# Designs tried in a protein design run: designed miniproteins, single chains, continued (5). Part 21

Each design is a single chain, and the fold is of that chain. pLDDT is the mean over its residues in the fold that is shown.

## One batch from the design tools (miniprotein)

Design m16741
Fold by ESMFold2-Fast:
Structure m16741 (fold): chain A 94 residues (1-94)
Amino acid sequence: SLYDVGRQMVNLQRTVQDQMQQGKITVDQMQQIFDQVGRVGRQLVDRVQQGVVPSQQQVDQLVTYINNAITYVNNGDYQSAVSQLGRAYQVVQS
């Protein structure tokens, strides 16, 4: 559901903020991830408001890409995390 996507976006933002508080991520890296999450969220909201409801397959893909981003952030691989969010953005554009 869209609720699951929103919940995982919040979990990703919390994970990134926690890593920053622990000195494991820079403010710039945190901002880049927050900007990508914001882009995915805005596009998803815009599509839903235009009557384009994501399929269950699209919802599952979004949750998977966001979960992958969380794993990459926890491993210090911020470039791969940003890449996963880019894939999430492609799902909401289709």
Scores: mean pLDDT 85

Design m16742
Fold by ESMFold2-Fast:
Structure m16742 (fold): chain A 74 residues (1-74)
Amino acid sequence: SLEEYEKKMQELVLEGKYEEAVKLFEEMLKEGLEPTAVIYENLALALDELGKVEEAEEYNEKARELLLEEAKKR
């Protein structure tokens, strides 16, 4: 479930397992699940820590867009 991916992503990032966090994201996409803002935020943090700053910025932008869409629906 999305909630399980969210929790696991947060745990991996907290533990400094950034490459595993990236692989978890790829696995989620392969299963056809749409990432949440929380998933994108944690992925961006992992990518930034791995020195992939431009990719991190891109995913932070995706997280921001999802948060804005949620705000507009309320």
Scores: mean pLDDT 85

Design m16743
Fold by ESMFold2-Fast:
Structure m16743 (fold): chain A 63 residues (1-63)
Amino acid sequence: PKPSEGEVRYTLYVMAGAAYLSAGDYEGAAEAYRLAARAAREDPNVPEEEAEELEERARELAE
């Protein structure tokens, strides 16, 4: 049960997005979730469904 480098990066971006959202920075949150989705897609250890959910969330925050 060792997290991959991509999984760590994905998790870090998700946490950053949550922090920005908590601070009321919707643009920062959208950017962080978009980066998290990208990291998830590049890492085969992260399901594609997670990446799609993050992309949808980022789009909602940006709009």
Scores: mean pLDDT 77

Design m16744
Fold by ESMFold2-Fast:
Order: C-alpha cells, then sequence, then structure tokens
Structure m16744 (fold): chain A 74 residues (1-74)
C-alpha cells in the first residue's frame, strides 16, 4: 500500500541520518553530511506519500511520525 511504501521510505531516511551522524563522529564529515541530507530528503518524500495515503483513507500515522523524525535529523 502507499502507506506501507511511505513507512519503509521513512525508516530508510532515519537509518541514513543515523549512519551519517556515525560517519561524522568518525571524522568522515563530507560523507556523513551527504548521508544526513539523503535521509532528510527521503523523510520529506515519505511525508508526501504518507499524506497522499491519508487522503485515500489509509492509516499512515506511523509513516508521518517517522518521516517527521527523519526530517528533524534527531
Amino acid sequence: SLAEEALELAKHGIRDVEEGKKLIEQGRITEGIGRILRGIGDGYQALLLAKEAKKRGEDSSEAIKLAEEAMEAK
């Protein structure tokens, strides 16, 4: 479903942000920043997909939550 696709993309975005932070801690600053930006971008795309899923009557609440978490890069 669209909600499931959004959820998986949001989870991927969160993982990319976390890996990017780990790379920065290892001194791989440029690579780490690139990974974080990729994760934020995936989060934004996941949020758009999750909102579309909600408009179609799907429960996308978890996807929205995780997409926002990815975009916040916490």
Scores: mean pLDDT 88

Design m16745
Fold by ESMFold2-Fast:
Structure m16745 (fold): chain A 86 residues (1-86)
Amino acid sequence: SLAEALAIALAELALELAELAAKLLKEGRYEEAAEAARVALALGRLAVRLASTAEAAALGAAAALAGIGVLIDASLAMGKPITAAL
């Protein structure tokens, strides 16, 4: 279905953005890492909501969790509250 195709595409994009966010974090580019992580989290969550297969849902969830991790680390590095990032 179109919803399935969109869920997979969103999950794949979310994973790419989560990987980019992790790289930016390692480079000390905390604001850009946080922005990429927020987008990865949003797209990963959307993929989970649209998913009609366990595989698509798992990929979306993995991207969302990776995004949260980077967002927490970036927020701590910048001295910002973790709760404001979620």
Scores: mean pLDDT 85

Design m16746
Fold by ESMFold2-Fast:
Structure m16746 (fold): chain A 66 residues (1-66)
Amino acid sequence: LSEEEVALLTELGRAVVAGDVARARELVDQLVKRGVISEELARRILEAVEAGDVETAERLLALAAT
């Protein structure tokens, strides 16, 4: 991962913890366009954030960051 991609993943983590669905959507769209995460993983992360399931969203994000 590039430093820019790591920064995007870090910002997504902050948006997840904050429950900021709009910001999370913006960040996952950028990560999908860069090929860092799949559209399927992006959808699962957004579903978890929308549900307020921070724990699931964080686990899914960790898979993208590894």
Scores: mean pLDDT 81

Design m16748
Fold by ESMFold2-Fast:
Structure m16748 (fold): chain A 57 residues (1-57)
Amino acid sequence: SAEIEALKKELRELAKKRPEFEPVAEEAIQRADELVAQGKEEEAKEVLRKALEIMNM
């Protein structure tokens, strides 16, 4: 889960620089944590990657 932790950190750092994306980052991180709790690590990574794509649009 090192990749998930790295993606979460990237989202949080980006949200600190662009506060308008804070809700997107928070929702993605919360959803990813729920998916990890369900054993769905690949789906969690996908959610975090999609949030990064939105924040870079």
Scores: mean pLDDT 82

Design m16749
Fold by ESMFold2-Fast:
Structure m16749 (fold): chain A 55 residues (1-55)
Amino acid sequence: MSSLEMAREIVELKKKGASLEEIAKKLAEMEGVESVPLEVAEDILKKSEIAVKKA
């Protein structure tokens, strides 16, 4: 999966009303890690929104 595809999926989850905790859980699954801190999930979401706007 490309970084842009991951970014689009995360942004779509936010548009559907997913909580930051749900986004963090999805990011952990996508990255294959145990957990993602909420602060890190927020930063990734912000960067993902920017990436999707540029694409």
Scores: mean pLDDT 77

Design m16750
Fold by ESMFold2-Fast:
Structure m16750 (fold): chain A 67 residues (1-67)
Amino acid sequence: SMALAAELLERGTAEVREAALHGTREDAVRALVRAVSEAQEKLDDATTTAIAQELARAFAEALARRE
């Protein structure tokens, strides 16, 4: 559902940003992989791809902010 997709994106984005800003780069990568894997298990391929792209953008932005 769209509601589930939004919840997973919100939670994944928060976890990725937290790890990127307060953890190591390795922690941020693990958070990103975990969030994408959860989306892959619960959502269709098209929705998972869209979420993965948004999560990757949040990951890159948070790491750039840290630099």
Scores: mean pLDDT 84

Design m16751
Fold by ESMFold2-Fast:
Formats: C-alpha cells, structure tokens, sequence
Structure m16751 (fold): chain A 68 residues (1-68)
C-alpha cells in the first residue's frame, strides 16, 4: 500500500532504520523496489549510498534497481 511505502521511506530517511536487522532492511527495500514509485526508488538509492545495507544486500538491490 502507499501508506506502507511512505512509512518505509521515512524509516530509511530519518535513521530509524539503524535499529532494524539486515533482514528487515531488505524487506523494506524490496517493498520500495516493488512499489514502482519514483520517489520510493530515489529514497532507496539514497539509502544504498548511505551504507544502510550490508554489502551483499546492497549489491543485490543495486542489480535489481538497474534492471528496472
């Protein structure tokens, strides 16, 4: 839902995501990626640049983002 997408953007943007596990961060990133929302994709790219994910998850998400 759009509400879930907006919540997930806020979690990544304001640093509250720092308390999330790698699995929870990947779930959030997947939700943003699957939303097809341009703003969600931009915020996901920012989070990837800010090292909000482990190297393995980051590389996987970058590859999928480039394939869009």
Amino acid sequence: SMEEVEKNIELLKNGEGAHLSDEEREKIARNLLESGNEEALKELKKALDQFAFSKEIREKLLKELEEL
Scores: mean pLDDT 72

Design m16752
Fold by ESMFold2-Fast:
Structure m16752 (fold): chain A 83 residues (1-83)
Amino acid sequence: MKLSKEELELETEGALLVMRATVLAKAARKLGDEELAREAEELAERAVEAEKIEDLEERKRKLKELRERLKELEKRIEELEKK
């Protein structure tokens, strides 16, 4: 199997999104926000599905969308941590 530079970058981005979303879900549960934890888990699932997209441009757009969503969830966690 031959991975292009772009494929490697997208694969790495997808894996990092799954990991970050998973960590965020655990943090949300620790803070008692089950809804935010659920949203983070759904984001991780969508990131896994995005990695299955064969079209590199479509996968890139999907990962960008998910990354922006992850940033929104991260901001919500920061606000909760400030109490």
Scores: mean pLDDT 80

Design m16753
Fold by ESMFold2-Fast:
Structure m16753 (fold): chain A 82 residues (1-82)
Amino acid sequence: MDPKELELEVEAAVHRISAAVSKLAAEKSEDKEEKIENLRKAIESLRKALEALRELGEKYREEVEITEEEIRELEEELKELE
């Protein structure tokens, strides 16, 4: 594996983990403002993961599509809370 490819894969993984943590915090939160804050953090982390996945290219096309879908889903959830 190319060291640059590995670096991007790790970057994507780290941001996906951060998004998962924020999403879980949002799900556990009963306060609307705290839920909104954590959803925004999850979306931001997924966007960073998406940038790394896009730089990795066509090999990661499916992961890009899945990440874009996850971002859309969270943006819809955020819109319902606002």
Scores: mean pLDDT 84

Design m16754
Fold by ESMFold2-Fast:
Structure m16754 (fold): chain A 71 residues (1-71)
Amino acid sequence: MLEEALAAVRAGDLEAAAEALREAQAAVTPETRLELLLAIAEMGAIEAERAGDEESAAAARARAEELRAQL
């Protein structure tokens, strides 16, 4: 679930990422919460970059790095 969401985000497949994230949100546990938040942050960075919002993209990338350091 979360691994599939992160793989889809990194492949740039935002539609597949959104589907996997919806499924993961329905089955969130404390242990998977950090991975879910990381997937959301990485997807947000890609969306902001595509929109040309460099400030939001930088903030989302910084958040993803913080979450990755906790895993």
Scores: mean pLDDT 75

Design m16755
Fold by ESMFold2-Fast:
Structure m16755 (fold): chain A 80 residues (1-80)
Amino acid sequence: MEEARQAMTELDNALEKGDVEKSKEAAERLGKALAQIPDPVEQARLFTAAALRIVGAAVEGKISVEEANEIFKTLRDALA
């Protein structure tokens, strides 16, 4: 849980700076941390929160739609 929340903070900070590489790194760490959460509802809640942050960064023009898709794919692949 704490690792997932830390990775979420790292993702949020990287997205705010428009740092695609660090956003991907944070998304991978977050996905791996989410995979370790035994509660599927809490896992889904945090995954949704991360997805909304990624979409928000693209909407605000901090990253491109293509970059947002790459970060989201990294998150999804790390969770699987």
Scores: mean pLDDT 84

Design m16756
Fold by ESMFold2-Fast:
Parts: structure tokens; sequence; C-alpha cells
Structure m16756 (fold): chain A 77 residues (1-77)
């Protein structure tokens, strides 16, 4: 199911963004945090793309907003 895969990728990206924020704030590992953010963005974009291909436009918008909120939080850490 493309929609399930798309959601899984977006949620995995959100998890990576949270891990990146933790690594930067708690451990000072800026290099690993940057790499995790890059991977998260790649997964988030692919996930939203799959949701849109599946015709799940509203779900894609909701998950994209959740992802953006997580990205903004990670960048502020």
Amino acid sequence: DLAERGEELVRRGIELLREAARLEKEEGDLETARRLREEAVRLGLEGVRLLLEAGEEERAEELAREFDAALQAALAA
C-alpha cells in the first residue's frame, strides 16, 4: 500500500529529526545531527510523494505539516 509506505517514511523522518535534536542538544554531536536531518528530509519528501501518488492528498498535507513542525524544532535545538 503506497499510502501506508508514505506515512511510514514521513514518520521515520520525524523520528530522525527528534533524534538529531537530541544528539545536538544533549551530546553536542553536530555532524551526526546534520546527517540525520538530511536523511529525514529525504524520507519526508519521498513519503509525501507516495501519499500524493496514492491520492491521499489531505493525509499528505497533515503529515507534511507534522514533519515541518518537527524540522523547525530540530533546527531550533
Scores: mean pLDDT 86

Design m16757
Fold by ESMFold2-Fast:
Structure m16757 (fold): chain A 65 residues (1-65)
Amino acid sequence: MTLEELVREGVRIRNELEDKLDPSDEAARREFAALTDEMVRAAQAGDVEGIRKTLERLRELLEKA
C-alpha cells in the first residue's frame, strides 16, 4: 500500500469514527484526536510504518465503537 493509499484509508476510518463514536465517551474522543495527530505527523514525515501503526489503532477504536 502506498503512502497516499494509507492516508486515504485513514480519512475513511476517521469519518466512520466521527459517525459512530459516542459524544459522551471523552476517553475515546481523546484517543481519536491523539491518533489523528499521530497520523498527520507520520504523513508529514513520510513515515509509512508510523501511519500503518496508527491505522491499526484507529481500526481497533472503530471496532470498539
Scores: mean pLDDT 80

Design m16758
Fold by ESMFold2-Fast:
Structure m16758 (fold): chain A 80 residues (1-80)
Amino acid sequence: MSEKVARAVGLALRAIGALLDGDYETAVRDMKELIELAKEFEKEGHVEDAKSIYRIALRLADMLGEAGKEVKKEAEEFLK
């Protein structure tokens, strides 16, 4: 669990760095990996951790606008 949480934080920080550098391809990839990691947490019964990761992905996707639209839809679908 702690190792997966550390990976989620690392992916989020890398995505933020990529956004600041204008590397939208890396940012989108890292956000998609966050969504997959959230799905793994959900399968393991760690629903609250999954929701936290989905919320992080949603915030990052909002910063990308149109480029983040698909990630935003996946995160919003789970959080409802």
Scores: mean pLDDT 76

Design m16759
Fold by ESMFold2-Fast:
Structure m16759 (fold): chain A 62 residues (1-62)
Amino acid sequence: MSEELKKLLEELEKGAEENRNNPVRLVAYHDGLRKAKELVEQGKEEEAIEEARRYLELAKSL
């Protein structure tokens, strides 16, 4: 796993912990983590990075 992807996954995890009182935002962080990890398992690391970034932006907009 690249350093960039690792940092994005850590940021999604921290966002989920910090936003436990906001269920809509929390779901976005959890969905981002799930999709990124699934893509990593499929060997699609570049797509995992893109999805992680997308969900971080989505969560911030909620």
Scores: mean pLDDT 83

Design m16760
Fold by ESMFold2-Fast:
Structure m16760 (fold): chain A 68 residues (1-68)
Amino acid sequence: GKSEIRKEILRLIGRILRIIGEILDLEREKEKNKDNPEKIKELEEKIKKLEEERKKLLERLEELEKEY
């Protein structure tokens, strides 16, 4: 029912917020490593993967909000 959809929405929001936190941590790490191009490349690849995961979770959240 509506209650179960709400629980899933809150779970997805929690996962999205954690991913945003991880992206922000990686962005700070890029600033600390601005003189190391190889490290920046590794960090950018990690950020890209997290952004792709966030996009999928946001799409799932939008679908659940339509059902709610």
Scores: mean pLDDT 85

Design m16761
Fold by ESMFold2-Fast:
Structure m16761 (fold): chain A 67 residues (1-67)
Amino acid sequence: MAAVRERVEAATIKAANRLLNSDLSEEDVIKALQEIADAYRQALADGDPEAGEKRLQEIVDKALEKA
């Protein structure tokens, strides 16, 4: 459990920092952060850090495509 949490937390922090350092609108950043929060919860529930990391990267990449 701890190893899964550490990996998912690190990926979540990295994803959030990419969004907060982007030129996206406040509304788009908030929406993407909500999606990140959902992905974080799901990754912890599923116990699959690799799938969680991939999902978090996908959310950020999709949000940044709009910028």
Scores: mean pLDDT 79

Design m16762
Fold by ESMFold2-Fast:
Structure m16762 (fold): chain A 60 residues (1-60)
Amino acid sequence: SLSEGMLRQVAEELARGLEKEGYEVPEDFVERLAEALRDVPAEDLLSQAALDLAKELLRE
């Protein structure tokens, strides 16, 4: 399993990608996304599934 620091880095990269595409990312989004990514398999963290999860979380 990935460390909390690695999950946070993945969440930060996904958030930056979304901001570049024009999405408005809340200040607490990275922390919320990092916690949601704990249940995602490590091999899927750079996949479409992780990006879809990030977009779904951003809609809430």
Scores: mean pLDDT 75

Design m16763
Fold by ESMFold2-Fast:
Structure m16763 (fold): chain A 57 residues (1-57)
Amino acid sequence: SELAKREEELERELQEALEKGEEREKIEEILEKMIEIGVEAVERAVKETVERILKRK
């Protein structure tokens, strides 16, 4: 999926940044982007669940 592909790209960037000893702020920026992808996936799952519950009520 597109999300998985973006996650793999960010994992490579994180590995490279850690190997090069980049500043903590740079590493945190990469981690924030990874978290955003995870949050997007969870948000979609939650919205679908809520919609099903609301339609059932």
Scores: mean pLDDT 74

Design m16764
Fold by ESMFold2-Fast:
Structure m16764 (fold): chain A 57 residues (1-57)
Amino acid sequence: SREEKRKLILEIIGLEIRIIGLEFGIEKKPKGVDVEKLEKELKEAKEELERKKKELE
């Protein structure tokens, strides 16, 4: 449906923004942040983004 497609597009945009934020966070190496946890979240977000993009096709 149009609503399902719109929701999927918004989820894709949200994931792309999150990935940018996570990459920036890892690059900056903020004090007191678990970089290993951020790297894991980045990997998971990238995998989810790839799955959702394939669903949109």
Scores: mean pLDDT 81

Design m16765
Fold by ESMFold2-Fast:
Structure m16765 (fold): chain A 82 residues (1-82)
Amino acid sequence: MSREELEKEVDRAIAEMLLAVDLVTAPKEFQPYVRKALDAVAEIEDPEKALEFARKVSEILDNAKTPEEAKKKIDELIEEMK
């Protein structure tokens, strides 16, 4: 495995870890939507895009004021990353 291949594996690992942390730390009402995002990240073949997706989910969770807002923004992001 080359350094470039390792860097891509690290990006995917960071993405999955970031979403797992978000799932554990999010308010209970937000957790179903974070879980949906964690499932969706596994479908993203590009590790760099997976990391970008995970970062955007974290940003949505940090800024969303209601579970409904978080749901809408996460659903839109998942649809975009298909």
Scores: mean pLDDT 80

Design m16766
Fold by ESMFold2-Fast:
Structure m16766 (fold): chain A 79 residues (1-79)
Amino acid sequence: MEFSEEYEKLRKEADEYARKAIEALKAGDVESAIKYLEQAKELALKAGDSGRANILEEAIKAAKAGDVEKAIQLAELAI
């Protein structure tokens, strides 16, 4: 029971950070967005969700390349 609760909590925290990253990207704050995406990726990995973590890694790469539209699309797919 507690183990399933911990995974659910990590998944919700990953979602929250991904949403914060999307808002930061839309506001033009790419540096804060990258930090939020990295936190979301770490939480997804801890939750055992490698698929979501891979999408978040691609969003980080897009944000670092200045492709804000692609970063937003990938972050939205990770929610």
Scores: mean pLDDT 84

Design m16767
Fold by ESMFold2-Fast:
Structure m16767 (fold): chain A 61 residues (1-61)
Amino acid sequence: SLAEEVRAILAELAPELPEETREALVEMALWRREQQGASDEEVLEEVRLTAEALAATLAAA
């Protein structure tokens, strides 16, 4: 499922994120898919970019 793929990306790219933040990103991804008609590929790419940005922010702190 999209939710499982999003969780897998977050676990790989941003494993240090709090559980609540990871689940919020999963919910955002599902909302993009279901409410805005974004493709799974678009959503997964957006999640990768967001995870990388968050991981970089945490590493810089």
Scores: mean pLDDT 82

Design m16768
Fold by ESMFold2-Fast:
Parts: structure tokens; C-alpha cells; sequence
Structure m16768 (fold): chain A 72 residues (1-72)
């Protein structure tokens, strides 16, 4: 239950990051969207890969960094 709550919180945080990045940096937003799709499919390895790519574009994005750290 705690892990499911943590997962839901990560998905909500990433959805907010996607909306914020969509206007500022659409390339980073696209990777966050792909990470969200991977998380919904239960593919944490693919989600982590996409979050790393998003973080390479937006290295100071705290939400992406925290999400990546928590799913790895």
C-alpha cells in the first residue's frame, strides 16, 4: 500500500512536470510523457531510461530527479 501510494505520488508529480515543461521545453516534456506511459505499463526500467533523457535536457529539474531516484 505504501509503495502504491509512493508510485501514485510520483505519477502525479511527473504529470505536473509534463504540463510545466510542455510550454518551456517540449523535448523534455515528451520524455516525461514517455516515462509516465512506461510507469502506467509497469516498465520501471524504461521509465527510468526516459527520465534520464529528460534530466539530460533539464538537469536542474528537481521533480524529474526525485522521480528517477525513487523508481531506481
Amino acid sequence: MEEELERGAIEVALAVAYVMLKEKNPEAAEYVKKALEALEAGDYEKAAEYLRKALEIEPENEVIRIALKRIE
Scores: mean pLDDT 78

Design m16769
Fold by ESMFold2-Fast:
Structure m16769 (fold): chain A 55 residues (1-55)
Amino acid sequence: KPSKEVIDADIELAMKLIELGVAKTIGASEEEIKELEERVREAEERLRRAREAAE
């Protein structure tokens, strides 16, 4: 039974990955891409921790 926190974290990560992909496609600045990559890493860590805590 996945917890709501795991589901929410997984959705957040998916959204951040889409934002990063769009930014790379439209030629956003390297600074913007780096910031989005940081947000993706934070979302990945949150998902990992949520899975460990819930299971």
Scores: mean pLDDT 80

Design m16770
Fold by ESMFold2-Fast:
Structure m16770 (fold): chain A 62 residues (1-62)
Amino acid sequence: SLAREIVERGVKAGASPEDILGAAEGYARNLVRSGKITPEEADRLLEEARRLAEEYRKKVES
């Protein structure tokens, strides 16, 4: 999924979960502006990215 790709790229770059979420939000906004996805698809993308970033945070902290 696109959300997984965004999160994986952030993890490889050593970004924090908060920075990864910020990047996902920016990317989703750009995709909506370019007509590549709908606002509803962007909402789903960000919800999935939030879940993946939360899992990443738990693994980094533990």
Scores: mean pLDDT 81

Design m16771
Fold by ESMFold2-Fast:
Structure m16771 (fold): chain A 61 residues (1-61)
Amino acid sequence: GDGARSARQGAIMARQGQYAAAASAAHEAFLVSGSEEARRAMEAGKQGDYEAAAELAERAA
């Protein structure tokens, strides 16, 4: 769903150095989807594990 796509996009933004935009996108994805995978994607992104964040976000779809 849209929440998962937002979380994945957030991870990509963080990898590109757009950390503020990435954090905002990941938080919004969690609020919209409420899924555990989206929450874990956001957490992985915060820890700098952007590859795991992207994978988890896609699973939340």
Scores: mean pLDDT 64

Design m16772
Fold by ESMFold2-Fast:
Structure m16772 (fold): chain A 94 residues (1-94)
Amino acid sequence: SREALAERLKAEVDRIAERIKEAIDNNDEEAVYEELKRLMGLGSRAIHLKLTDVAEYIIEKLEELAEYAREKGKYEIAEMLEKVVEMLREALAR
């Protein structure tokens, strides 16, 4: 069930990432922040559970979203996403 748990968490990450992308499209910084808070919670949980593949998946999705935000000229959102990537990479390295 550890593998099943990882799959379920990745599915939840995908749903959150989709909502962040929608918020980027709408230039809704508050919605991005709310969804990032949820994703940070999942990342912390994945690290605590030693589900490093889930944590890396979250980082990958955030990097994709940051690039998407930059492509759309939403630099403040891109910087926010990139800061969360740094925080998660630091936590994962501990």
Scores: mean pLDDT 87

Design m16773
Fold by ESMFold2-Fast:
Structure m16773 (fold): chain A 75 residues (1-75)
Amino acid sequence: MEKKIKEAEEVGRRAGIEAYERAVAAGESEFDALVRGQEAAGRAAIEKGRELGLSKEEIQIAVVRAVKGVLDYAE
């Protein structure tokens, strides 16, 4: 169980960081870049969680952790 949550979290975090870095490289504001990163992290974590057969509650945990990972990266 936890291994699958962590996998969805890591997929989400990586997608979010990539989106954040692309937005920064494109000259978007820090605020807009963080919004892009958070949206990408949540979307990727949800998609991976569904693929892995996670419950709605488990997907929610993965999403929260993935989004936090983007925020921690951007500090």
Scores: mean pLDDT 87

Design m16774
Fold by ESMFold2-Fast:
Structure m16774 (fold): chain A 70 residues (1-70)
Amino acid sequence: SEEERLLRIAENLAKLYREDRELAVRLVSHDTGLSLEEAERLLEELVKAIEEGDYERAIEIVKQILTAPV
């Protein structure tokens, strides 16, 4: 399902942020057109949502990342 796909993206992106913060922030910034600071805040919130088991919030954050203007 789309929901399962988005959650997998969320988990993979959160894992990338934990393993290589700088790379994750740069990738999100480049793909979305958000500033590095804004990309980092979104990724911090994403990691928090995953850690808390708030999968609905994690999916919402991923949707924001995927629909952001370049």
Scores: mean pLDDT 83

Design m16775
Fold by ESMFold2-Fast:
Structure m16775 (fold): chain A 59 residues (1-59)
Amino acid sequence: GAAAEAGAAAGAAAGKRAGGGVDGSNHPQTYGSITAANAGGGPADARAAGLAGGKAGGG
C-alpha cells in the first residue's frame, strides 16, 4: 500500500543522496554540489531511484 511505497521511496532516496551526492567524485560542499543538485538532484531523479531500488530490492 501507500505506506510501503512511501517507505521504499524514502529508503532508496536516502541511499541515492548518500551515494550520488557524496560518492567521492562530487563534494557536497563545493560548487559541483550545486550543479549536481540542479542537474541530477531533482525529485524526479530521486523518485526514479526510489522505484528502481524498491522494485529491485523486492519491495
Scores: mean pLDDT 48

Design m16776
Fold by ESMFold2-Fast:
Structure m16776 (fold): chain A 62 residues (1-62)
Amino acid sequence: AERLRKAAEDARKGAELLEQSGDHRIAENYRRAAEALEEFAEKGLPDDEETAKRISEIGGVG
């Protein structure tokens, strides 16, 4: 739970920086990722493929 909240916060900050650099599309993706992470942190992390996929995309881990 704690790691998801931290990742969401980092994603929001990243989105803000990208927005200021003019990378609006990438910033939008980061905001959506942050919202998903916050939702999972509040409701509890479901143990399913979709959740793992979203976390992987946010972390930039291959």
Scores: mean pLDDT 69

Design m16777
Fold by ESMFold2-Fast:
Structure m16777 (fold): chain A 61 residues (1-61)
Amino acid sequence: SPEVARLEREIAEHRRKLAELDGQLAAATPGSPEQMALAREIVAEGNRLHDLEAELAKLRA
């Protein structure tokens, strides 16, 4: 399905972005505004990834 292929690509892209953000968070100064912004972005990206995985699971059912 074109929809399944699209979701698989989007999931892979979000996983790559999360890995990059995790690396940036690990390098960030503790207590910095940058660390807080990265932590919030990681939560938001994780939520988007969860929604995409749920949509993919529904299409595969």
Scores: mean pLDDT 88

Design m16778
Fold by ESMFold2-Fast:
Structure m16778 (fold): chain A 61 residues (1-61)
Amino acid sequence: MEKLEEGKRLYEEGRLEEAVEAFKQAIDDDPTNTEAWKLLAEVLRKLGREEEADFYERLAK
């Protein structure tokens, strides 16, 4: 399974920390994938890691 799709599945299952790791791997594989950056920021906000979420959102631009 592609890391982006794996992260989405983990996020749907509520496995938020694992979703963060999968989205980070998706970004490492393809840094131009804006969707992965946005989903990573979204999951980080769900975890209360707002400063990290803001950082990744800024990089997605």
Scores: mean pLDDT 80

Design m16779
Fold by ESMFold2-Fast:
Structure m16779 (fold): chain A 66 residues (1-66)
Amino acid sequence: SSMEEQAIEEVRRAAENAVKLGLISEEEAKKLVEETEKMLKEGVPAEEALRRVGRQLEQLVIAKLS
């Protein structure tokens, strides 16, 4: 559905921005997008998938800055 597509695009943009800022690697960004797609395919609601992946991105950023 369009909600799932929007969720994937939002994660992709956030991850790409984090790569541009030097906070995560291209490989980590790709894994975040793949994990979002996997959760949606497994029936996780888009809002919940965004919350979980957003938290994972935040943890990666915190680890880089520490």
Scores: mean pLDDT 87

